# Designs tried in a protein design run: designed miniproteins, single chains, continued (5). Part 20

Each design is a single chain, and the fold is of that chain. pLDDT is the mean over its residues in the fold that is shown.

## One batch from the design tools (miniprotein)

Design m16664
Fold by ESMFold2-Fast:
Structure m16664 (fold): chain A 68 residues (1-68)
Amino acid sequence: SVLDEIKKLIEETKKKLEENKDNSLEQLRIYMEFLEKFSELYKKLSPEEKKEAIKLVQEFEDFFKKLR
């Protein structure tokens, strides 16, 4: 499902950010790539799946803030 693709995208992005924790420019590039891919997937979701996707993104943003 598209929601499963979003979950996979988030997990892969988390790993890339952890691998690049000492490189702020690369972290920004990884985050920008995430936003582009997420936007494409988000457009394909139903209203209920969009609510779930937003919750997943909030969890991801909390993770990213804690890396700093």
Scores: mean pLDDT 83

Design m16665
Fold by ESMFold2-Fast:
Structure m16665 (fold): chain A 84 residues (1-84)
Amino acid sequence: MLPLPPLPENLTVEEAVAWLKRIIDELKKDPNNQKARNAAGFLLALLNQTPEGARAVINVLKKLPEDASFLEFLEGVRKELEKL
């Protein structure tokens, strides 16, 4: 009952960026896509377990306005990861 994509234990930055791009594309088609939102949540949890991923998330949170959308947050994380 969990149609989660097999997210590897050792998620690389390149794999994280590829997954994030797919999730962003689905959310651009439908911002209320619960499957895409759930996938984003799981990906962010995995990223926060890595030093590089945690740093990228923190850097985005420092830059985003208080009223930023979830899609804007995910685009920010993608851009920070692409700099690595």
Scores: mean pLDDT 75

Design m16666
Fold by ESMFold2-Fast:
Structure m16666 (fold): chain A 74 residues (1-74)
Amino acid sequence: SLQEAIEQMVKLAEEDPEAARQLLRSLSKQQMADILREKGMDDLADQWLAMSSAEQGEILNAVGEKLRELEEER
């Protein structure tokens, strides 16, 4: 589900902020999926590829907010 994907992506941002930043810098849906697969998150990559642009936007916004929080803690 979208909520489960958001939770997994936010967890990735907490555990590996640089990987999450690479995802935010990605220019295509496929490139983001490839990064997720390199991190061993194949199920999340498959979910990402099945998502609409609107659902992707919600995930990217949540990840961006989490990365901002982590940056403020440095």
Scores: mean pLDDT 78

Design m16667
Fold by ESMFold2-Fast:
Structure m16667 (fold): chain A 83 residues (1-83)
Amino acid sequence: VSKEELEKEVELAMARIAGAVARLALERGETLSDAEIERLRALADRAEALGDRETAAELYRVLAEALALRGRDEEAAAERARA
């Protein structure tokens, strides 16, 4: 396994963990901060760029739910379209 392959695996693992943490927060009725939303968006875009469509799709779904809960419905619709 090359360093590049390991770095890709680590990035995708971190993205999955971040998505799971965000999902749990939403399930508890908690809101995500603007900084957390921006971080999650960056992770989703990176997962898509790395070719992990499943990870990216789940992150975009979580992001859409978080944005809708914040009243940012237009942005939420855009993220749902990416999923």
Scores: mean pLDDT 83

Design m16668
Fold by ESMFold2-Fast:
Structure m16668 (fold): chain A 68 residues (1-68)
Amino acid sequence: MVEELIREGERLLEEGRYHEALNLYTTAAIESGSVEPLRELAERLEERGDLQTATTARGIVEFLEKYR
């Protein structure tokens, strides 16, 4: 369930577990067929100052968009 994955990912972001949050948002994007959750995650990670994980999220968006 995409909504539950995003909710858990938000909790992990609050705990500073950015890589685990990325994994949940990636699963949500694959299950929903939409890269939007990953784009939103990348923006939130940039806001929080984790540019490395944000860059990884944007790379996954680019990859998934090519394979739709």
Scores: mean pLDDT 80

Design m16669
Fold by ESMFold2-Fast:
Structure m16669 (fold): chain A 59 residues (1-59)
Amino acid sequence: SDQEKLKKLAERLEEIHREVGELREKLLAEGASQMEADAAATKYFNEKLEEALEEIEKE
């Protein structure tokens, strides 16, 4: 059902949000600037969101 698909998307978005935070922290620890870390995190979020939407479309 559409409701089940939305629930799966919401759960995947929570995972992505956590991964984005972890990536940002890792990059800062490796010497990246705040701006570079934020840019990389935004790119990662967009790529993972696209993957999540594809997964839901397949089901």
Scores: mean pLDDT 83

Design m16670
Fold by ESMFold2-Fast:
Structure m16670 (fold): chain A 100 residues (1-100)
Amino acid sequence: SYIDLLKEISDLVLQKMEELGLITDREAAEKGREAMLKVVEENYTFTDEEIKALQEILEALKNGDFEKAYEIAERMAKRPDAPPIVYGIYLELKAILKKK
């Protein structure tokens, strides 16, 4: 499920943001993300190409390659029809890289 992919990506990104002190309330951040995932599930359909890109982001994050994850998310987010959650992930990855 692409929702499961987005959830795993979000969990890894939020964990790294908490480790870097970019978020102070992990539970509030997770609650907000769950609300966004519900909106995505109800309002958006992901293409096979977009699902493949999400899988590549997840694998990069699992390998600790935040720079590669950022590059993929940036390409997805720059499309005018990009779901808001993709833009959110892009901004979060940008913040992670800036904190390095």
Scores: mean pLDDT 83

Design m16671
Fold by ESMFold2-Fast:
Structure m16671 (fold): chain A 103 residues (1-103)
Amino acid sequence: SSLRERLEQKKAEIEALLNSDLSEEELRARLRSLDGLGKIALLELVREIIGEEKFNELLKLFYEGTDEEFIEALAKALAEKGVRHARVVAEVALDYLKEVLNL
């Protein structure tokens, strides 16, 4: 498969995890085990769920605010879209964003 096809497959797998009946601990473990492509896939999926405008607002907060402000704002946006264990997803997304941006 092309890199784009692999990314889309990985996004679908992560979306299935977010829609599953996994516990908070199980979801955290699964999201924390993502490879490099999986990390990018999670960030792209988060952007798609909350929308580009909201994602750009949160990127500004990532650069200008605290980690906790970012986590709270992202968790709220994800929860409003029906994502369960939204804070777990937000915490993992923050760590992967730092890693992807080499920060």
Scores: mean pLDDT 89

Design m16672
Fold by ESMFold2-Fast:
Structure m16672 (fold): chain A 120 residues (1-120)
Amino acid sequence: SHMAKKRYVVAEFLREIGYDKYFTPLHIHDIEFVEDVEELETALKNLLKKISHLKNPGVIILYPEGLLTEEQKERIKKLLVDNGVKESNITFIELPEEEFEKLREKLDTDAKVIIIGTST
């Protein structure tokens, strides 16, 4: 299925960039593709509805360099923590634009931000 392929691509990418050598497609519960940065908070809230029932939910936010400010990242972190995600389970991964574009091509997406809901 399209989602199984996308989980595989994302898990492989995260291992290749050194996020976690033990990370597998089975650790990915859901993926949100955010094409408009103004919809980012809505996408995060939608993801939270899907992962909040998990024993140890996590969130990984992949974005190109220069897209998110420190204030925006702090606001996102607060939203996730206020909704039961442990701070240690929240990861922001800023990528060079060329690397983010390669990931977008592999995933066949126009997303500006890719959000991954994880389960351990």
Scores: mean pLDDT 87

Design m16673
Fold by ESMFold2-Fast:
Structure m16673 (fold): chain A 80 residues (1-80)
Amino acid sequence: MKKVKPLSREEAEAEARRLLEDTIAKMKQAYDAGNKSEAAAIYTAGAVRLVGLGLESGDFELVNRYFDELKKAADEIEKA
């Protein structure tokens, strides 16, 4: 069963930052290896996990902020 206890603001932000950094690092590694399809899959998985964190924490403003940062990072990786 999913946990019923909501995450604190600090816990949610720490988890969102960890998820963002991990997703960006993996996307960059996949792009550097020439595996664009893997990078796209990693991006999608990261986005889905961020939505899940929003549902768990109830803080969709935080999720939207990190989702925007994820999109910016993906665009920069693709451009590089």
Scores: mean pLDDT 76

Design m16674
Fold by ESMFold2-Fast:
Structure m16674 (fold): chain A 91 residues (1-91)
Amino acid sequence: LLEELAEQAGVSVEETIEMLRKRLEEELEELKKKLEEAGLKVTEVRVEGAFSFRLKVVDPEGVELEIEGELGLDASEEAKAAAERIAKLIE
């Protein structure tokens, strides 16, 4: 999938990884805001590669929760949208 995204955008795999990492950071920032609005305290944000993340949050009672996910590369619609955005960014 990363190789296909790089090929569609006409860029190197390294450039594709950097672009996906930036998008992941933006999504995590939005998610953090939503979690804090729900009364959860975000204590840790980790990005594990170009498309994987882990968050640690604490609820109002002090219970620690972990949220794990991947940038929408596993979803065909999200992967297509990412490829189109990368291609337009290069143009």
Scores: mean pLDDT 61

Design m16675
Fold by ESMFold2-Fast:
Structure m16675 (fold): chain A 73 residues (1-73)
Amino acid sequence: SLAEEQRERARRDLEEARKLFEEAKKKKDKKLLEELLEGLERAIPVLRKAGLEELAEEAERLKEEIEEELEKL
């Protein structure tokens, strides 16, 4: 179904964002951290409206981790 496809795509996108976050942390890449933060800020309300609450909560936790890393730079 379209809903299942949307969930799978969102999960893959979030997994990729987590991998990019780990890379950005190792490289101290402020620009990549800021880009990831902006992407998550846009994605979270879309995930909630789609009923993907678990993924939205996971995205919010990742957003918080990115904000903490940006404060260290």
Scores: mean pLDDT 86

Design m16676
Fold by ESMFold2-Fast:
Structure m16676 (fold): chain A 71 residues (1-71)
Amino acid sequence: MQKEIQELEKKAEEYLEQSEKYREEARELAKLAAKDGKYVKEAMRKLADSVGYYVQSRQLRAKAEKLREEL
């Protein structure tokens, strides 16, 4: 059980890091999209990916917390 909690927390941290990277990429693409509309679709896709990783990170953290409360 403690090992499972540690694994979930580690995966949550990894997903949060990926979310942050994609958010930064989306922000830079959004600056380009303001000057040239061809970047709009790519900026939107990176933002969606960032949100996806953030949601997964939060779900993993919630599972780890629930397991801790059951101890």
Scores: mean pLDDT 83

Design m16677
Fold by ESMFold2-Fast:
Structure m16677 (fold): chain A 74 residues (1-74)
Amino acid sequence: MSEEEGEEALRRAEEHRALGEEAFAAGDYETALRHYEEAARELEPFRDDPRFRPRLLEAEINAGLSRIKLALDK
């Protein structure tokens, strides 16, 4: 993919990260999980690119934390 496509994916992922963080802080872990999964999905094509990989891993970690919260609250 082009540099432009990577930057656009990163912007979309950051939007989802922010919404996921807001939902997580509000205790809406199901909504948080969906947004973090969307952030990871946007960055998946760039998994092997070292400039995007840390952002992908952060999204994956936050999705995992949201799943743990959902498991504890069910």
Scores: mean pLDDT 82

Design m16678
Fold by ESMFold2-Fast:
Formats: C-alpha cells, structure tokens, sequence
Structure m16678 (fold): chain A 75 residues (1-75)
C-alpha cells in the first residue's frame, strides 16, 4: 500500500538523518555515505527490473551524486 511505502521511506530517512545533517553542513564525505545507502535502498525497491535497467539506474544515480559533490566542493 502507499501508506506502507511511505512508512518505509520515513524509516530509511530517519536512518540517514545523522549523515544528512553532516552533508547539509557541507561535508561531501557524509553526503557520499548517505547517497550510498539511498542507492542500496533504491536498487532493493527496483530489484524486479532487468539487470541492464538496474545498471542504468545505478549509473544515473552515481552521476547525480558526483554532480552534487562537485557543487559542494566549489568555493
């Protein structure tokens, strides 16, 4: 159900909270660690997809993370 999916997302968000707070303070390493956990959960939710689609999903996510990290590393 939608309520169950929302609850699961909230639980995962709470697990990320310490790393997310550090990332918001401009720590790129904390941002990367939070992003890695989010990617694991994203792949788990989409595990029914074909392997090629999962690889594309992972690649797209990693590119987005790299862009955000570069922005944080800019002075």
Amino acid sequence: SEAERERKREERARELLPLAEKGEKGDPEAYKKAAEKQLEWLLEENKSLPEEELKKLEENYKKKVEEEVKKMEEK
Scores: mean pLDDT 75

Design m16679
Fold by ESMFold2-Fast:
Structure m16679 (fold): chain A 87 residues (1-87)
Amino acid sequence: MDEIERQLEEARRLLRDPSSRDRGEYIRRRTDMIIDGINLNNTMHRHLEDSRKISPDSYDQALKDYQIQLQQFNQQRQRQEEEFQRR
């Protein structure tokens, strides 16, 4: 999570100093993706903690769902970076 926070701060810094028009679009999409990742992690963490208070089975199910969602998010992020680099 803090690594994603660092990437968000870096994206914000680049957005403040746009010397390239194409870079603006990339920064915007990258920033949105980072924000989505932070929101996902925060939602997952809260739900996981709540599930743990209910029962171990609820916790295991939530953990499995989080693993799947996190993998999908990481794949989406990688594809977005590859698309931009291929330009």
Scores: mean pLDDT 66

Design m16680
Fold by ESMFold2-Fast:
Structure m16680 (fold): chain A 113 residues (1-113)
Amino acid sequence: MTVSFQIEEKDGVTTVTITRDGVVNKIIATGKGGKEAVLKALKEALNDPTNGKVIKVNATKEAVVDAVLELGTLESLRNMVNSLKKLLEKKGMTEQDKADIAALEKRIDELEK
């Protein structure tokens, strides 16, 4: 799964374009709200298979950037763990390797909450 975020700001309006495997959704942020509203909207857009969905939120540009960085980091971490898992399987996983991978996956799941 490939996910990308594009952030654009013009005249106090911040737009996030979210592309996930050919599905394109947008978040439009205006006002003075915080990161939590943007995180909720980003999670909704990522989990909705509907192409062309537009979600409006009350948030600052700074809150939008912080939320996108947080979610982008989580997706990057998941991709890194999956790559490491495949590499270790090819070389032969030890019992410790299996425990370490499980701990990383659990920690990433906790950060997503």
Scores: mean pLDDT 73

Design m16681
Fold by ESMFold2-Fast:
Structure m16681 (fold): chain A 79 residues (1-79)
Amino acid sequence: KKEEILEELKKLLEEGKKRTKEIREKYKPEEIFEIGLESFKEFVEFLIKLYEDDKELVEEIKESEPKLIEIMEEEFKKS
């Protein structure tokens, strides 16, 4: 359960890194930044879905890192 979530997050991050690296040669910095934002958006969307779907895991995180959850909630609400 927890390990599966970690694996999915690692895969998403690795895909983002590879995408940025491959495109860097072909595009201007502004275009690369846009692609970087898309990759980051996918990660944020995953976290939002996790927050909505796995309340038990979120409660565990609140106990160990309550400020992290507060920051996430505030950022998601602003975006």
Scores: mean pLDDT 65

Design m16682
Fold by ESMFold2-Fast:
Structure m16682 (fold): chain A 80 residues (1-80)
Amino acid sequence: DASEAAEEKARKEEAMRALQATRAEIVAVQSQLDPAGATQFQQALDAQLEYLRDASAEELELAREGMEAMLARLRAELEA
């Protein structure tokens, strides 16, 4: 119904905002770890996000969890 559609739209918008914020952080950390590979990494990450533009709210939320986990690992590598 209209309420469920509005809730899914809000969830998608929130997940996409979180994905874009996490993308910016991942790019910043990855560029410090591998400056030579930064452009190729950014292109691959941006292609993945473009693929997700028509994904369901649940798929976007799952992708967000995966990217947050990736960011945590990259930050740990930077601090090691």
Scores: mean pLDDT 81

Design m16683
Fold by ESMFold2-Fast:
Parts: sequence; structure tokens; C-alpha cells
Structure m16683 (fold): chain A 78 residues (1-78)
Amino acid sequence: SQAQQVLQQSLQSLQQRGQELGRLGDQDGQSSVNSTRRTLQTVTTSLLQRGNTQGAIQASQDGLNSGNQVLQQSLNSL
């Protein structure tokens, strides 16, 4: 489904953000993004199980935006 595709793309992007933060030596940022990814997976699974497809899409977008902000803050601090 579209929601599953959006979720998978967001999870993959968050994984890439975590890897990039790790390469930059930002361990706190990496931990934050990895926690966001794990929380997103749990929350979206619950939302999809309840039939809240739009909520799952929104949570995926919000999670990715959060991860992007963490990476941007890390890069701006260098």
C-alpha cells in the first residue's frame, strides 16, 4: 500500500541519517535518530493495525522531518 511505501522510505531515510551522524562523530544525534526510527516503527504499526492509514503517513513524515533536523543541527555545529 501507499502507506507501507511511505513508511519503508521514511525508515530507510532515518537509517541513512543515523549512519551519516555516526560518520560525523555525533553520537547523541545518532542515538536520537535511531530512537526516532524505533519509535516510528512501533507507532506506525499500531496506527496501521487500527486502520489509521493517514495517521501512519503523517507520523512517518514527522519522524523523517525530526531526523533531518537533527542532521542539519549537527552539520551547522561543524
Scores: mean pLDDT 85

Design m16684
Fold by ESMFold2-Fast:
Structure m16684 (fold): chain A 62 residues (1-62)
Amino acid sequence: DEKKKKEHEILMYESSAGVYEIQVAVGNTVSKNPEGEKDSKELAEKGRKLKEEYLEKAKKLK
């Protein structure tokens, strides 16, 4: 059933986006020194981009 497969795939992509949204939150809340601040910003930015990519994949299946 092609429709059910697409619906399942959309849910999987949206779930992955949710995981990356948590990564963004973690990255935005952790910084104790210059190196930690850089790593936190990179973690947040990477998570944001991956979240957007997975949401875009879900949107393309709709």
Scores: mean pLDDT 75

Design m16685
Fold by ESMFold2-Fast:
Structure m16685 (fold): chain A 71 residues (1-71)
Amino acid sequence: MEEEERKERERKFAVLYTSGAIRIIGMILDGSSDEEIDKEIEKLIARAKELGMTDEQIEELRKFLEKIKNS
């Protein structure tokens, strides 16, 4: 609950969201299948769990990545 640790965690979360979005977009542009994109989403979710995201935050991340996939 130190502000400095919280700021670092928030930065790591922001990087994960941004990097995840860019990777999914790249896969779509490269013609990757829905199945391969879904596998990448699950890998990003696994990394989010390792970073200490809550179940609620993980569901939000999943919905965000799926929305990008379907855009």
Scores: mean pLDDT 79

Design m16686
Fold by ESMFold2-Fast:
Structure m16686 (fold): chain A 68 residues (1-68)
Amino acid sequence: SMEEVEKKAKKIAEEEVKKNPDAPVVDLGLRVAKKTRELAEKEGLSEEEIQEIVSRAVQYTADLVKEK
């Protein structure tokens, strides 16, 4: 489901930020976007759903970086 993919995408974002604390936010966002898209495609989400989840995951990654 879209909800389960979003939950997994947030965990991916948290791990990428934690693992790479000094990485530029753009690089972290690109890695999270790629992994989130691959996961969503494997789960058979529509392009609209994929774009929405990727956007949210990238935004969440940026928010995590700002809060550290």
Scores: mean pLDDT 84

Design m16687
Fold by ESMFold2-Fast:
Structure m16687 (fold): chain A 86 residues (1-86)
Amino acid sequence: MVEEKKKEAEELIEELKKLGADQSDIDSFEEALKKKDEYLPEIIALLKLHLGVITGDEKLVEEALEKLGLDEETKERYFTAIERKK
């Protein structure tokens, strides 16, 4: 289970690299993956959030924000970022 989630996180990082995400963001996610397995679900949710913002996938962003438990003001900022990418 942990190995499967770690592989999912690594695959999401590779997709972000292909889409031209900033290297500093990629480095931060890679460091987070090395710290503690207990953070894997949160790291995966954050990776999906960034992927959704870059691709303009509002549903993916909404699902990731729900898993992260972020407040409505923070959610609106991410949706505004998606709108600016259209």
Scores: mean pLDDT 71

Design m16688
Fold by ESMFold2-Fast:
Structure m16688 (fold): chain A 79 residues (1-79)
Amino acid sequence: SPREYAEKVLERMRKEAEELKKTLSPELQKEIDKFVERAEKNLEEILETEKDENRFRLYVGVTEGVFRIALAVLKKVNE
């Protein structure tokens, strides 16, 4: 189902966030938590508003992609 798909994507994002948090300061850990919260809210909005399967998958993919870019930038700043 679309909900199960979105939940699996969110689970992957949370897992990636937790691994990165182990290497970061408390201040940067808080910023990651905000990124996860924004991604979760975006996924819930997509689940409520998007009824076309192809657009649903596209928007979920964009949400995951933007999240991964945010984590990559944060890693770079922390180096």
Scores: mean pLDDT 85

Design m16689
Fold by ESMFold2-Fast:
Structure m16689 (fold): chain A 70 residues (1-70)
Amino acid sequence: KEKYKEAAKDFKDLAENATSVEELIKGMKEIVEKYPETDFKVDEKVASRLSLETLKIGAKNKAEEFEKKA
């Protein structure tokens, strides 16, 4: 429960502050490693083909999903 709330905050911060696709992918991988109980997986091959805007929206949506589970 608490882990989902912390993961949501980290995803929200990442979505607001990331300036590149590479930074966003690295941040998402760090969140997954820090909060393995969230069962979130980063597909780096797919993610690297998406725009920064699309990835930021995805991270924001993931934060919202985790907040709902907290």
Scores: mean pLDDT 75

Design m16690
Fold by ESMFold2-Fast:
Structure m16690 (fold): chain A 100 residues (1-100)
Amino acid sequence: SQAELQRKREEAEKLVEEFLKSLSEEEKKKIEEENKKALEEAKPLVEEKLKRVEEGADPVKEMEEIFDELIKKGHLLVELQKAIFEGDVEKVREVLEKLK
């Protein structure tokens, strides 16, 4: 249900908040650097997929393809974001353990 998905998303967001509060300044810098790298790699993919959407492609499918491509490249923060959107609390815990 929509209410169950929202509850799971809130649980996932709380886990991420608690994780971020537990990090040292050096660990926070590493996460910020990884986030910057993921955004830099996402930019040309987003531009390509926006062109496809303008040509009639499904925006949800094109967005999923961007996430899948970045996850395949090992971007754990992108995998984390997808898990949060899907309300996959167990996957959120798994990815946060990999980020430790």
Scores: mean pLDDT 83

Design m16691
Fold by ESMFold2-Fast:
Structure m16691 (fold): chain A 80 residues (1-80)
Amino acid sequence: SIFEEFEKQANEVLEELSKSLSKEDVEELEEMKKALLDRFADYLKEHPDLTEEEKREVADEALAIFRESAEKFKEAKLKE
């Protein structure tokens, strides 16, 4: 499913970042991932008529937001 594709790619981002971040920082990123997944799920429930292509576009956008937020979070933590 599209959620499984999002989850898999988000987990790949977390795995890469876990090499540079503390366990507590990774847990914060996991909460961010969960919040985005919940928002994505709610969006799909509100828009049941979306095509599979449109659903993938929404998932790609959500993943891009997660990647950008995670990178900024990492930079902030490493510069402290």
Scores: mean pLDDT 79

Design m16692
Fold by ESMFold2-Fast:
Structure m16692 (fold): chain A 107 residues (1-107)
Amino acid sequence: MTVNVLILDDDPELREEIRKVVEEVAKKYGFKVNLLAEVSTPEEARKVIEEARKRNDPPQLILVDPDLELPITAEERILYHITVKRVSSVEEAKKAAEEFFEKLKKY
């Protein structure tokens, strides 16, 4: 199963490390990551989300820098079954990914 992931962080080095960790964790749980985008602003993230939704290919996991505005509303998160995790480090990203893919594997 392929999982759509979006990464929103203003640090390009941290974004790259988060991507690697998410891909590694997904693979261990038997999933493939389709990275929709790595973006630095909530505005760019919203644009990517809207484009993906128009293709019936919405994000399933969004990892967001805790200092940035969320690119989706609580209602949109529920309606499209999108998981949003605030992560400030590679360690937090690994934990968030493990929790997400473990739950996805069970259901």
Scores: mean pLDDT 84

Design m16693
Fold by ESMFold2-Fast:
Structure m16693 (fold): chain A 57 residues (1-57)
Amino acid sequence: MDQLLKEVAQRIEEAVARGDDVLGQEVADTVFKLNEQGIGGEELHDAVERGLAEAER
């Protein structure tokens, strides 16, 4: 669980660094992948927020 959240945050950070179009597609892909693994709701939201916050700094 923790390992997956870290990977999601890192992937989102990389997507933000590459630009808006890529960010949108990679975030959607990550959401679908996590949802298939049974991860969703608050945990998914927290991972996205964390990745974006790190990329903004």
Scores: mean pLDDT 64

Design m16694
Fold by ESMFold2-Fast:
Structure m16694 (fold): chain A 67 residues (1-67)
Amino acid sequence: MQLPEGFTLPPEAAQHALEAVKAAIKGDLKSAQQHLDQAVAAARAAGYSDEAVAGFRDQLEEVINFI
């Protein structure tokens, strides 16, 4: 997995990303997808570029699919 150097998640996006991973571990794929979408939306709302948001989404999808 590769994150852009110096990429730091907004606290709101980080919280939703954590909840997505927790939901995936529990087998709740619907909640995992909802939290993933919320994390992506929070990153976008924080003013991150489309490229940074896409990279973040790809990394989060890899993490939840690794379970």
Scores: mean pLDDT 73

Design m16695
Fold by ESMFold2-Fast:
Structure m16695 (fold): chain A 81 residues (1-81)
Amino acid sequence: GSLEEKANELLRIGERAAVRAALQGHIDEAKKIFELSEKAAQALREGNVEEAQRYGKEAADILEKLGFTEDAEKIREILGL
């Protein structure tokens, strides 16, 4: 897929996961997941794959700690991690 398609899918996953984290009371983690997903998506749109991988890895690590393993795996796959 294009970088735009990857950015849109990553942001969709990150936004969904952030809402889920917030609903479970993980407010600070939800904010961080959302922020990192936006930064990773923006980096992809700009063609900066290395920066996207850095932000996306941090988001995926938070998701994994929360038990959101499938969302973490999807973000890693999109970014080639």
Scores: mean pLDDT 89

Design m16696
Fold by ESMFold2-Fast:
Structure m16696 (fold): chain A 74 residues (1-74)
Amino acid sequence: SELKKNGKVAIPKSLLDDIAAGKLSPEQVAERLNELAKEQGFKEADVKALAAVLSSLSREQQVILLKHIGEVVD
C-alpha cells in the first residue's frame, strides 16, 4: 500500500530515533530512505538529491528536515 501523504514521504519514527542517536552512517540513512521511497513510488534521483542534502547537516538538523519534508509514522 502507498504510504505517501500530502506529497510527503512517510518516515518511521524508529528511523528518526536511530539518526538522532547516531546509530546510522550516512550510507545507511541513504539506503533506508531509498527503500522507503521505492515502496512509496518516489524516483531514485529524488532520493539521491535528498541524501546529498542530509549529508551536509548535523544529526539534529537531519531529523528536523525529515520531519518537515516527510510525515512521521509509528
Scores: mean pLDDT 70

Design m16697
Fold by ESMFold2-Fast:
Structure m16697 (fold): chain A 82 residues (1-82)
Amino acid sequence: SDVEKSKEDLKKVIREIYGEDLPEEEIDKLLEKVLKKVRELLEEQKEAYKAGDKEKIAELKELGKKLSKLSDKERVKLLIEE
């Protein structure tokens, strides 16, 4: 599935950032951190739009614009590290 392919692609990026010698257990933990952060951002966006929170919507749009300027490596690292 597209979702499983995306998970495999994310694991590859994580290995490129933190090293090929990183144990699979640690790679899986980092993958879960990325997926959790993505889910949290999507829920935050959904809630902000439902509430009509213009300030929060603007903040999320600015974050999205900043993320779009980053490489895949930089985006994944940011999601893991804050």
Scores: mean pLDDT 79

Design m16698
Fold by ESMFold2-Fast:
Structure m16698 (fold): chain A 68 residues (1-68)
Amino acid sequence: SQDEVDQTQLEIEQKLSELDELYRQGKISGQERLEKFQAWYEEHKPSLSPESQAIAEAALRRVEERIR
């Protein structure tokens, strides 16, 4: 449902904000930020709808592109 997708979008944004803050503080590298988000996605993937998976995968691509 749209509510479920909206909830997933908020959770993704919250996780990315958390990891971006750790990166800004020098506590993790850009590569570690990607790896931690990938780990979060793989952990949650089996419980996500196909639409929510597409949103998470789009976010993952954006994080990956920022390393270079």
Scores: mean pLDDT 81

